# Designed miniproteins, single chains, continued (4), part 24

Each design is a single chain, and the fold is of that chain. pLDDT is the mean over its residues in the fold that is shown.

## One batch from the design tools (miniprotein)

Design m12865
Fold by ESMFold2-Fast:
Structure m12865 (fold): chain A 96 residues (1-96)
Amino acid sequence: MERVEKFLEETGAKYAAEFRLKRKPGESRSEFVARAIGAVLDLISRFPPEEVKVRLFEEDEDTIGIVVAAKDEKTLEQAKAYLESLGFELVAEVKR
């Protein structure tokens, strides 16, 4: 919750969600990082910069985190559906 609340404050958005992506068995570190970065690039290409803000971070060597902030609930739900379809797990959500 703390990370999503801080990102809402930083972005001025009303809606945010935090996700985790786990490295697959047999996946190299570089393949894992490329998969996470690819998801972020695709996500930000789908929405104008003023509608969606994204922060990627490394939690540990086998876990990458992503925080998404959106202007409205529909945009957040679309971003959530996309990330969940790629194997990201929702860990926190804030709606104002």
Scores: mean pLDDT 80

Design m12866
Fold by ESMFold2-Fast:
Structure m12866 (fold): chain A 99 residues (1-99)
Amino acid sequence: MSREELEREIEEAMNRMIVAVLARTSESEEAKRALRAAADDLATLPPEHARALAEEAARLAETHSAETVVAAVRATVELAKREDLSPEELVEALRKAAA
């Protein structure tokens, strides 16, 4: 994959996560701010990790509350900073955090 293609996929996945959560919840400014902060946190990870997590977070956002998705994303990003986990391991950690 080119860097440009990967960056576009990450941005699209993060946008899908935000849109999916906003479609399921009221338009609270707190929820919007928390979602943007979670997207910013994801962007600090290596591109492959950020893409995998954003894609799974977008999927979770279709069935989970904004609070649950944001908390799961933040917990997984903090785990990624402490541990050298693969994208697959981070996706599994995100699913566990959202449960």
Scores: mean pLDDT 73

Design m12867
Fold by ESMFold2-Fast:
Structure m12867 (fold): chain A 79 residues (1-79)
Amino acid sequence: DLAERLARLREEARRLGEELEAALAAGDKERAAALLERLAEVHRELALLQNKDAPEEVRQKLLERLDEVAARELAAIRA
């Protein structure tokens, strides 16, 4: 069931977000970066599920865009 798979991924994203907030509050940049990378993976899975019927080229471009956003966010944490 697509709805159940999406709900599972959204719950995982919520948990990772909470852990990320805690890591940032503690000043743990390395842990925050690792959590952001994991959160980016979950967002990638969500995008693929939402666009499962799209052509491979379209899915690949979406993943590239998500990777660019994640890289920018990681750079901000490490700055």
Scores: mean pLDDT 83

Design m12868
Fold by ESMFold2-Fast:
Structure m12868 (fold): chain A 86 residues (1-86)
Amino acid sequence: MTLIITLKNASDAEIAKVQQYAERLRARGYNVSLKVDGDTVTLTIEGASVEFLVGEALRAIGLELEGYKVKIEFKGDTLNITIDLS
């Protein structure tokens, strides 16, 4: 299964944290791609377990409860999470 996390309006510090998270996931054996386009960062994780996807979805819901704009979409084998940090 594939997870795609998109962060919008991310600061340089937040982008750096996502880059560090991507490197930690790669070190754990995940197939991870990162794209930075201005203040938008897209993290793609391929071959993720259902347990990993559930954990990331719950984390995103927690951010929505904290007042961030969060969109969660599940299509086929891909979970898309979009978080607006503005």
Scores: mean pLDDT 83

Design m12869
Fold by ESMFold2-Fast:
Structure m12869 (fold): chain A 84 residues (1-84)
Amino acid sequence: LMAEAEELARKAIEHAKKAAEAIKKGDFEAAEKHAEEAQEHLRKLRELAAANPDNAELQALLERTVAEIREILGKAYEEYKAKA
């Protein structure tokens, strides 16, 4: 369970970072594709968390994964906006 959740979190963050790189370059087609991949892995992580509501470690993993993705994408959009 936790190993599977950690892998989903890792892949979601990895795709979020690729989306952020694409955003910084103004390549919004690539950014959208990577954002969709990140959302799909995050959706699976949310399903695991919903199925295991009493697993505090899993809930914490979901919370920090969402926060990290928001920070990665938010900073990339801010940087792009400042440059454009």
Scores: mean pLDDT 82

Design m12870
Fold by ESMFold2-Fast:
Structure m12870 (fold): chain A 66 residues (1-66)
Amino acid sequence: SMAEIREKLRAARERLLAGEPLTPEERAALRQAMLHYAPSLTDEQVEAVLNDRTLALAALDDILAA
């Protein structure tokens, strides 16, 4: 569910703010949330966000504010 995904995204955000990389489970949750809000994103666009701390934090902030 999106509620379970959102809890993982909160954990992912705290991890990135602590300077730690996302876990595979957190990466999957962020991918799912990004595609839920922006289903036209390509795999390359999603990977670009997941591999860039600044872009990942921006995406997390937008998703958690929605």
Scores: mean pLDDT 85

Design m12871
Fold by ESMFold2-Fast:
Structure m12871 (fold): chain A 113 residues (1-113)
Amino acid sequence: SEIARVVEEIIALEEELIARLRALAAASTDPALRDWLAQQVASEETLIEALRTLLAAEDLEGLQALLEEQIAYNDAVIATFAARLPPAEAAELNAILNEIKALAKRAVALIRA
């Protein structure tokens, strides 16, 4: 379905985000930043598993609720990345987060149709 296609695109972008966060953590000499980035990775991995579970169950109500929570969560993460990361790295990660938000909004619109 179109909903499944859009959700799989979200998952692929979340996996790209995780890979970039892991690379930043590996390059960092700051233990506090490494620990915080590891927490972001864990949160994104939990979200991917929840999306996969709801999609497999064809739970459109649960998918809508989770995607709406993800949109709000990504707004907070975008602000935090802008504040905590170097500008170039923040811009690259926030571009991925904004693409995820656009796809999440599209998936919610498709579910509500």
Scores: mean pLDDT 88

Design m12872
Fold by ESMFold2-Fast:
Structure m12872 (fold): chain A 55 residues (1-55)
Amino acid sequence: PEEILERAREEARRRGIDAEVELVDGRVVVSLPGPASPEQRAAAAELTARANAAL
């Protein structure tokens, strides 16, 4: 699980998203602290889906 979390964090950083990535009840949860643009929200949603697909 840690490898998947680390990859998600790296991808968020690469896309310029300051996100918190956690594993909760067997699922990856990506949270955006503070205000976020629609593009950042869409990217976070894609990141969440991709990380969970990799589990």
Scores: mean pLDDT 77

Design m12873
Fold by ESMFold2-Fast:
Structure m12873 (fold): chain A 89 residues (1-89)
Amino acid sequence: EERKKRFAEIAPDIVRGVGDIVKAVLLVASKREGLPQEEVDRALAEIDRVTERAVKELNELIKQGKSVEEIDAKVREFAAELSRVLRRF
């Protein structure tokens, strides 16, 4: 149970870390492609929105004592949503 508890406890931090990595990738790509600052700012804002939603939902699952499998599924959903945002650019 300690491993399951540790995973649940760090899941929000993992989600935030992935959001930060995706933002870093976008910033590098924006410099190479010469994207307008307004488009970059909107993309960063959408990544933050998706990340905050995932963190909120993960915290709700943790409070409800949901399984590690359900928490893992939410993290994977978040990764898929971020991939969708990146494919737009």
Scores: mean pLDDT 78

Design m12874
Fold by ESMFold2-Fast:
Structure m12874 (fold): chain A 98 residues (1-98)
Amino acid sequence: MKEEILKKAKELIKKSIENKKLTPEEVKEVEEIIRKLEEIARELERKAKELLAKDPENKEARKEALELEIEAGIYLIIAGVMKVAIKRELGEEIVLPK
């Protein structure tokens, strides 16, 4: 699941970089991927919070929570890149800083 989402994200980013126009169907796929990435990030953040709530002074729980937060951050970065790709296909490319 995670690897499939990342593979599709890479393919869509590559098309955007190669100046190939995305189809309406591919734009919809990008929007769905963004949503899934943001949902995964929220679930990871929730799990991190639950670990810290159970034993706030547990060093191992704190380390695991930090690792989950870092992974959530990575998903949000990928979602951000995908949002830029969508804006480009919707004709908003000129508004972004170079």
Scores: mean pLDDT 72

Design m12875
Fold by ESMFold2-Fast:
Structure m12875 (fold): chain A 91 residues (1-91)
Amino acid sequence: DKEKEKEVEELIEKLRERAKLARQVGDYVLADTYEYLIEALKKKPSEKLVELAKEALALTDRVSRDNTVTREEVEARTAAIRAEADAILAS
């Protein structure tokens, strides 16, 4: 549906801007994760990938609000997001 296509397009645009910002501050792991999700959404737009993209965006918001979130936790969560995206693409 056209509405779902617009939601995917809007998420891809948001992910692109967040990837640029992450690279500017030297967070290459987060930037690479956003770019990977953009590629996944382009290949197989699905509600599960849309939810994963929203979770990745929320991770940035959480890191900004909570200074107790460790780099190890961010790396583990981004790795889990990538693995889940791979599983969705493989199905």
Scores: mean pLDDT 76

Design m12876
Fold by ESMFold2-Fast:
Structure m12876 (fold): chain A 109 residues (1-109)
Amino acid sequence: GPSVADIETSPVTEETDANGNTVRSAIAYTDLSAPSVTADQLYGVAIRVENAATNTTALGRLGYGGWHGDSGADWAALQAALKSNQNVEVDRDAGGGAAAEAARRTLEA
């Protein structure tokens, strides 16, 4: 799956959000077919988002129900940053087959 190191080596995109804030994004994808699933190995997209106007940096994996180092505040901040940047494309693990379903069950257990 993606790691923070994978996202840190991804190219950074800088865009202006709907509120005039500069948002910097880097995205790395994971292969949902490959490894066995645990809560620490969430499948999905590893995302780094930096909003310079709010001095917000969110690092993690977008998986079903969780982030690496999960806090609800970090997830809410990242969702707000991504929503303000209309040009960020994110592939989610929703509907991703057996590995994604196993990840969801692990997170809900």
Scores: mean pLDDT 40

Design m12877
Fold by ESMFold2-Fast:
Structure m12877 (fold): chain A 58 residues (1-58)
Amino acid sequence: SSLAELQAQIKALRAQRLELSIEASENIDDKKRYEELVKEIQALSAQIAALEEQLRAG
C-alpha cells in the first residue's frame, strides 16, 4: 500500500475544498450556487475524513 499516494490524495482534496470554500464566500448572495458549493464541500470533507481514517488504520 502506498501511504505517500494516500497522503497526496488527501492534500489534493484539501486544496479543492479550500478553493470551493473561497468560491462559496464569493457567492453567498446566490443561494442556489451557494447551496451547491456547500454540498460539494461537505462531500469533500466526508471523503477526506474517510481517507484520513484509512491512513490512521494503516
Scores: mean pLDDT 86

Design m12878
Fold by ESMFold2-Fast:
Structure m12878 (fold): chain A 73 residues (1-73)
Amino acid sequence: SIKEELLGLLLYAVLGSEIFVNKRMAKKLKDEEALKKAEELEKKAKEADIKNMEELLKLIEEATELEKELLEK
């Protein structure tokens, strides 16, 4: 349904935003390990099936955990 497609697009947009924030924070903190993790998440996001809500939510959770680690520095 259109509603499910729009939800997938919304989750994908959220994932992209979280990855963008993580990359910016890692670069500012000069944390090369965190930057590599953010780049790996970006790669997984590009390969993710937008219709697989569970996969998108899992990637968002991974991005959020990385953001928490970066914020505690």
Scores: mean pLDDT 83

Design m12879
Fold by ESMFold2-Fast:
Structure m12879 (fold): chain A 70 residues (1-70)
Amino acid sequence: MSGEEAIEKAKEALEKAKEYIEKGDVEKARQFLEEAQRYLVLAVLKGQEEEARKLGKEMQELKKKLDELE
């Protein structure tokens, strides 16, 4: 998988996590946040540091919202 592909998969996972947070589905939201984190780590390893940093900020915001549901 390329770094660019990892960034796109991370974006999609974050979008799904946001949808499930809004629905109050903690289990699904956590699953997609974990998926996004794995793709962001892969993206950094592939040299997509700036894009991964930007998405990492969004992931942290969603994690805070998920903690509120717990």
Scores: mean pLDDT 83

Design m12880
Fold by ESMFold2-Fast:
Structure m12880 (fold): chain A 70 residues (1-70)
Amino acid sequence: SILEKAKKEIEEAIKEMEEKGKEIKKLIEEKKLSPEEKLELREEYIEFVGEAHDKILEIKKEAEKKLKEE
């Protein structure tokens, strides 16, 4: 169904976001990174989260539109 597909895609996006956050946190905590390298990793995560949120919003909009048309 449209709902099940949208739910799966949203869950995958959330999981990827959580895994990326854990990876970056581990790198910052466990590696002797410079302040510049830590800032770059944080900026990468912020961009990743923003893209994931936009993707989730789009998936929701498309699913809602299809449900209203059927």
Scores: mean pLDDT 80

Design m12881
Fold by ESMFold2-Fast:
Structure m12881 (fold): chain A 56 residues (1-56)
Amino acid sequence: DVDALGELGRTVREALSLDPDEAAEIVKEKATEALSPGHGEFAGKAVRDAAERRAA
């Protein structure tokens, strides 16, 4: 679903401006809704790692 992936991508970009914990939770929830719970866990971890690198 291209539209759902586009929305998820935009959510990830917006979430990266938040604290890593908040970014991970938001992206995990959106990825779970758009794809699956397994993808939500993966996306949340990836965004948390990316947000931590940006904050450092």
Scores: mean pLDDT 70

Design m12882
Fold by ESMFold2-Fast:
Structure m12882 (fold): chain A 60 residues (1-60)
Amino acid sequence: MEEEKRAKEAVKELGEQMRRALEANTPEGLRVMDLMREALKSGDPEIMFEAARRAREVFE
C-alpha cells in the first residue's frame, strides 16, 4: 500500500483547501476549515481527502 505517498498528497490537498477556506472568510468556510484541521490531526489520508473534497464542494 502506498501509505506514505498518499499521506503526503492528502496533506498537500488539505493545505490548499485550507488556504482557500481562509480566503473565502465565510461561516461555512470557517466550519469546513475546522473539519480539515481535525482530519489533519487524525493522520488518516482517507479522512483528509474526504475533508478536502467537502471543502471544494462548499466553495463551488
Scores: mean pLDDT 76

Design m12883
Fold by ESMFold2-Fast:
Structure m12883 (fold): chain A 67 residues (1-67)
Amino acid sequence: SLEELKRELLEEAEKEGLPEEAKRLLLEAIEPALKADELAAKDPLAETEAIREALELIARAARLFEE
C-alpha cells in the first residue's frame, strides 16, 4: 500500500539520519515511482517521464543530506 511504502521509506531515512526536508522529497518521489510502475506495461514514454520526476526528487533529497 502507499501508506506502507511511506512508512518503510521514512524508517530507512530516519535510520540514515536524513534531514526532514530530504524525507519530504523522498515521500514526494513515491507517487511518480508508483506511476512509472503502473505505466511500464501501458505507456513507455509516460513511464520514462515519471521515472525522471522520481529521480529528480531523490537527487534533491540527496543534495539536502550532503549539506
Scores: mean pLDDT 70

Design m12884
Fold by ESMFold2-Fast:
Structure m12884 (fold): chain A 93 residues (1-93)
Amino acid sequence: MEEAERRAKELTKELLDAIENSDIEKALELAEELLELLKEVPDNAEGYLAAGLAYFKAKEYEKAIEALTKALEVDPENVLAQALLEEAKEKLE
């Protein structure tokens, strides 16, 4: 749906802004809202990457791995998603 795609883009921008401002609490709330919306737009690699980055910054490494894995299922060549996924896995080992 165009509305879901538009809202996903808007939430992704808000989430990235929250991460940049180090507002981890807001970033986590936005990441959860975004991931729920991405069930309607599952081919949104940027949205999954942003959610994964938020969880990574919050040290929620298991959730970061889940989101980053979905980002790479959509965009396997995303170097940032690969690097964050590897680092998150190392934090759990």
Scores: mean pLDDT 85

Design m12885
Fold by ESMFold2-Fast:
Structure m12885 (fold): chain A 64 residues (1-64)
Amino acid sequence: EERQRLLDEAARHRARAEELFAMSKKYTELGKKYNKEYINKGHDLFAEGGRHLARARRLEAEAA
C-alpha cells in the first residue's frame, strides 16, 4: 500500500534524525569541555537531523 510505504520511509527518516540530534548533543557537550571545534560539528549534525525530520514530516503529510 502506498500510504504504508510513505509512513515506513518517514519512520526511517525520523530514526535517523533522532540519531543525528543525539550525536549533535554529545559533540556540543564535548566542545564545552575540550575543544570548540566539536561545537561546530554539533551544529552540522543538528542541521542534518533537521533536514531528515522535515522530510519525514512531508512524507507523513502525503500519507494522510
Scores: mean pLDDT 84

Design m12886
Fold by ESMFold2-Fast:
Structure m12886 (fold): chain A 92 residues (1-92)
Amino acid sequence: GSEAVRLIDETARQLRARGASVSISLEGDKVVLSVGGASEEDIQLLEETKKQLESLGLKASLSKEGDKLVLSIGGLSPESMTGLVLRAIGDK
């Protein structure tokens, strides 16, 4: 289903609400969520998101680069990735 897309979108929304800068990009079969200005609590949120994505059968990895966090998600279909892009840009 589209559960992973909704989870990623919800996570990005929560991070932005806390003042973090969030960008979403597509790289082959992976979705990359890049977070700037993340706090320790934002790191915890991303760790929980990773666990939930893994429970959905997806491969998720979280990397840290100074104050920047990158969540990479693999195993999504091209259709699911397209849905995520449409949600991210606010298109109907």
Scores: mean pLDDT 76

Design m12887
Fold by ESMFold2-Fast:
Structure m12887 (fold): chain A 106 residues (1-106)
Amino acid sequence: SVKITMPESVEAKEGEDVTLKATASKDVGTKINWYKQKEGEEPELLIKDGNKLVEGVDKRIRASAKGKDYYLTIKNLKKEDEATYYAQDTSESPPTFSPGTKLTIK
């Protein structure tokens, strides 16, 4: 099974850009999704199939990849961006989630 690692937490300032990095145990190509989850809420799908922004999701959000490294960038950070962000491998069944990165805004 594919394993994904991410930092436990990242701090950033309101108005800055942040990039969250996930590293997979192998190159999964476009078979990665990105999710946002606030406490007490359902996970929200942000990016599907590597870099495709889901309809209705904030256009400040972008995804990219380089080898086994996968990146979620949130531009012009707002307080509502505080959440845990997860990468999901879809190359295998069942899909597997990363441990997640908690983003806090200072």
Scores: mean pLDDT 89

Design m12888
Fold by ESMFold2-Fast:
Structure m12888 (fold): chain A 75 residues (1-75)
Amino acid sequence: ATKEEAEKHRKLGEEYRKNGDFEKALDHYIKAAKIYAELGDLEGVREALRNAGQVVKESGDEELTKKLLKAASTL
């Protein structure tokens, strides 16, 4: 995985979030966070998880909250 791949997923997450597709936005932010974690980019992980948390809060969907918590526990 590369930093460019993480950035691509971060941008896709932003696009899906802007369009109200919170599940796809969350999936892309989680992918970005995992790639940043593999690269040792802790600031990238923090920013991706912060954006993921905002998506979950905006969605109000408990299943998306569970998905984020599971993903964060594997980092």
Scores: mean pLDDT 86

Design m12889
Fold by ESMFold2-Fast:
Structure m12889 (fold): chain A 51 residues (1-51)
Amino acid sequence: SKETENKIKLLEESAEGLKRMIDWVFKDDPEEAERLKEKLEKATEEAKKKL
């Protein structure tokens, strides 16, 4: 449905924005930034699968 497609797009766009914020906030700790982005990617894929 169009609603489901819109929800998926919102999740993807939000995850992209969050990844940029993580890189900025944790610029002095790139290892932690990578760890958090990996967790976010995993959570985003799981959320998309539930839709």
Scores: mean pLDDT 88

Design m12890
Fold by ESMFold2-Fast:
Structure m12890 (fold): chain A 89 residues (1-89)
Amino acid sequence: MVELTEEQLEERRKLAREIADKLLSSTHKARIEELRKRLNLPEDASEEEIIEAMKKAGESQGFIDNFRREHEVQRRREEELERERKAAE
């Protein structure tokens, strides 16, 4: 049977969290890139510019609200990760 020390379990938990965060970040980035392409925006267009372009393109308020919420959740996760990094150092 495979037995792991607490140190090895902690290391694996950190790696699993990093992988999960990368997947979540990748999904959000892919959606942003797709929206930029669909709205004919440059690749470096900000999230606010995307929202403005969506409004001009006639996207529903519900779609825009969902995008704002998704962006806010991702930003909060990035802030939390940064705080954890600072606390670890």
Scores: mean pLDDT 70

Design m12891
Fold by ESMFold2-Fast:
Structure m12891 (fold): chain A 72 residues (1-72)
Amino acid sequence: SMEQEIINRMIGLLLRAMGYLIDYELTGNEEYLRLAEEDLEEARRLAEEHKDEVFLRSVERLEKNLEELKKK
């Protein structure tokens, strides 16, 4: 179903963004921050469009982690 396809896409985006943030912490390569930001932006749009509060909270948590990493 379209609903399940959106859920799978959102989960995939969040997991990939988490992986990029971990890779950034291990390597210092700023490209991983840009890739994480792109995935979180798309995940946020999908969560807001589909009014999924649980996924939106997960996105916001990772966005905060990204902003903390950018301050260093």
Scores: mean pLDDT 86

Design m12892
Fold by ESMFold2-Fast:
Structure m12892 (fold): chain A 61 residues (1-61)
Amino acid sequence: SALDKLSPLERAVARLIAEGKSQEEIGAHLGISKATVSKHTRNIMKKLGLKNREEIAAALK
């Protein structure tokens, strides 16, 4: 599946994005900075071939 391309931390970030969490909320939940969440979000989109953050939720089906 698409999730098999992601690290455990990237999968956690992707799931929280699919739940509608903001970057600040994801950072607080995972104990990482907003900047680190942004970097992981970009890496997730790149690994899954997605153009937009909104497509991450669809990719997790």
Scores: mean pLDDT 82

Design m12893
Fold by ESMFold2-Fast:
Structure m12893 (fold): chain A 63 residues (1-63)
Amino acid sequence: MEAAERAIAAARAGDLEAAEAHLRELGVPEAALAYWREQGMGAEDLVRMARVIRRALESAREA
């Protein structure tokens, strides 16, 4: 969860490189990160993705 929160904070600050690093720490595959870059996804899209991942991690931890 900490890494997901850091990814959200970095993306909001416009630090896409740091946001990607935190998403890698969460286990997001390089293929997915490359696909998002190819689609031209910006900071708001990365914030949305990090929130989805954080929600999934919270759900898994409760199970």
Scores: mean pLDDT 73

Design m12894
Fold by ESMFold2-Fast:
Structure m12894 (fold): chain A 55 residues (1-55)
Amino acid sequence: SPRLEQLEKERKELEKEIEELEKEDPNDPIAQAALGILKAGLDFTKELIERLKKE
């Protein structure tokens, strides 16, 4: 599925952004807020991938 391929690409991009941001200052509240948003987006993308695999 073309959509599944796109979601897998987005998942990899989110994982990379999370890894890069986690290397920043762990006490930065702005970075921690951004990490929360990115991790929520990653979880959502993973859920969509699993749903599409069942269809």
Scores: mean pLDDT 81

Design m12895
Fold by ESMFold2-Fast:
Parts: C-alpha cells; sequence; structure tokens
Structure m12895 (fold): chain A 69 residues (1-69)
C-alpha cells in the first residue's frame, strides 16, 4: 500500500546516508533497476514503489527489516 511505501521511506531516511545508499543499491539490484547515483526522498519513493510493484515479497522483507532497526 502507499502507506507502507511512505513508512519504508521514512524509516530508510532516518538511517545514516551511507546505510541509505547501501540498502537502496541492494534493493535496486534485487528488483533489476540500475543503482542510483544519489539518494533523495524522490528516488527512494520511486524505487520503493517499483519494488512493491515488481516484487512485493522483497518489499515486505525490507519493510520488516527496517522496522527492526
Amino acid sequence: SEADIERAAELLLSLPEEEQMRILNSLARAIGLPEPEEVTREIILEILREAARRDPVVFRVLLAELEKM
């Protein structure tokens, strides 16, 4: 859901920038997207929406892991 995507984005943005980039690059690779050159809120939301669309299982695992941090 859009609420889950917004929640995942807020959790990811609460982490240090190096951690944000690491997680975002890993997610992009897992869903077959190119790794972004920078991390912005807009790019995070786009990749999270694509993850939820292309591989909802990967998205749910990511959200659960972010909520445990």
Scores: mean pLDDT 84

Design m12896
Fold by ESMFold2-Fast:
Structure m12896 (fold): chain A 56 residues (1-56)
Amino acid sequence: SAEERVLRVLDALLTPEARHFTPRSLARLAGMSPATFSRVFTRLTGHSVREVLAGL
């Protein structure tokens, strides 16, 4: 499911390489368009992709 793809990407954000990710590269990793990824990510986490990446 789309939710499972986003959850797998969340695991990658816990790695040292997380600082190299962009919203677009994370969407590619999830196999989703940036728009779809952003929508599902915000629904699951309550935060935007940009907010999470800015906090790293």
Scores: mean pLDDT 80

Design m12897
Fold by ESMFold2-Fast:
Structure m12897 (fold): chain A 81 residues (1-81)
Amino acid sequence: MGRELLEEAERLAEEAEELLKEGRYEEALEKAKEAREKALEAVRLAEEDGVDPARATGAALRGIGLEVEAALKLGLPISVA
């Protein structure tokens, strides 16, 4: 489960980056949020599923960064909690 979540988070982050390049900020924000959520779940399951917690944490930070960038482009309040 954790590895599957991590791979999905990495894929969603790539999609969010592409959407940001296209100026599709609302869609980029949604994909970045999904990437962050899946990566954070992978971090929580890492010790049980043998997923590298550093890799999962890196994916979560990438998702957060993309979410912040998209939110700033949309003029939305930033939530990094």
Scores: mean pLDDT 77

Design m12898
Fold by ESMFold2-Fast:
Structure m12898 (fold): chain A 60 residues (1-60)
Amino acid sequence: SEELERRRKAIMIEAEASMQAILEVSKGIASDEETRKEHLEKAGKLMEEGNRKAKELLEE
């Protein structure tokens, strides 16, 4: 069904955002506190964008 297809695409969007966020956090490992915070902030923004796109898809 079209609903199931949208759900699958939403899951993929969230999964990709999670992977990108994990990679961003990893870049901050063994860095100073300020650099680590910057990578954590970027990871958070990546997750927010992914969640936003998934919600938009599911609301159609």
Scores: mean pLDDT 83

Design m12899
Fold by ESMFold2-Fast:
Structure m12899 (fold): chain A 55 residues (1-55)
Amino acid sequence: TAEEARRLVRELLEQGLLSPEEADELLSFIDEAERNPELRESLEVLTEYLRGLLE
């Protein structure tokens, strides 16, 4: 979900695993994907990727 993806981005930023610029770009994409049903699969792929970065 968009909420989960945003939480993961913030957590990765807090741990220094994402730069502020990378986090800002990802949050912008998540906002667009939340409004556009055609981006749902891309959002799910992104969320899986972000989970994999957190050990």
Scores: mean pLDDT 80

Design m12900
Fold by ESMFold2-Fast:
Structure m12900 (fold): chain A 76 residues (1-76)
Amino acid sequence: MTPELLEELERAAREGEENGRRDEAVREIARLLREAGVLTEEEVERLERLAEFERALREGDLERARAISEEARKEK
């Protein structure tokens, strides 16, 4: 990873923590890593699923969170 990318990742993580928007932080991190070419499409999809899971938990949508967890298990 470049130092510039690492700084952007740290900023996204910090902003997500400060705002309680962990789902947004995970999504931004996935986007930055995808643009940098350091993750495969499958790895990006897993991070995007994690972001959706965190969003569902934040919104109190337990049925959606459970569905996302079960779908991740099917991909082995």
Scores: mean pLDDT 75

Design m12901
Fold by ESMFold2-Fast:
Structure m12901 (fold): chain A 71 residues (1-71)
Amino acid sequence: LPSEGEILLAMGLIWAGIADILASQGKYDEAIESYDKAIELFEKAKELGNEEAEEHLKWAKEKKKEVEEKK
């Protein structure tokens, strides 16, 4: 089974995916909220030593800013 860090990373990816779908529908406020959930999960995964979490954390923060800049 995956480590706790791997499980948190996977949950973060699910929330990031939800955020992308919401953003594609023009639901930017809901997309930002979903990116915030992904960011929290990636941060926890990083604290647990997951090596991929740092890249995904940076990506999710950049996507959130991009959505915020659209309005």
Scores: mean pLDDT 84

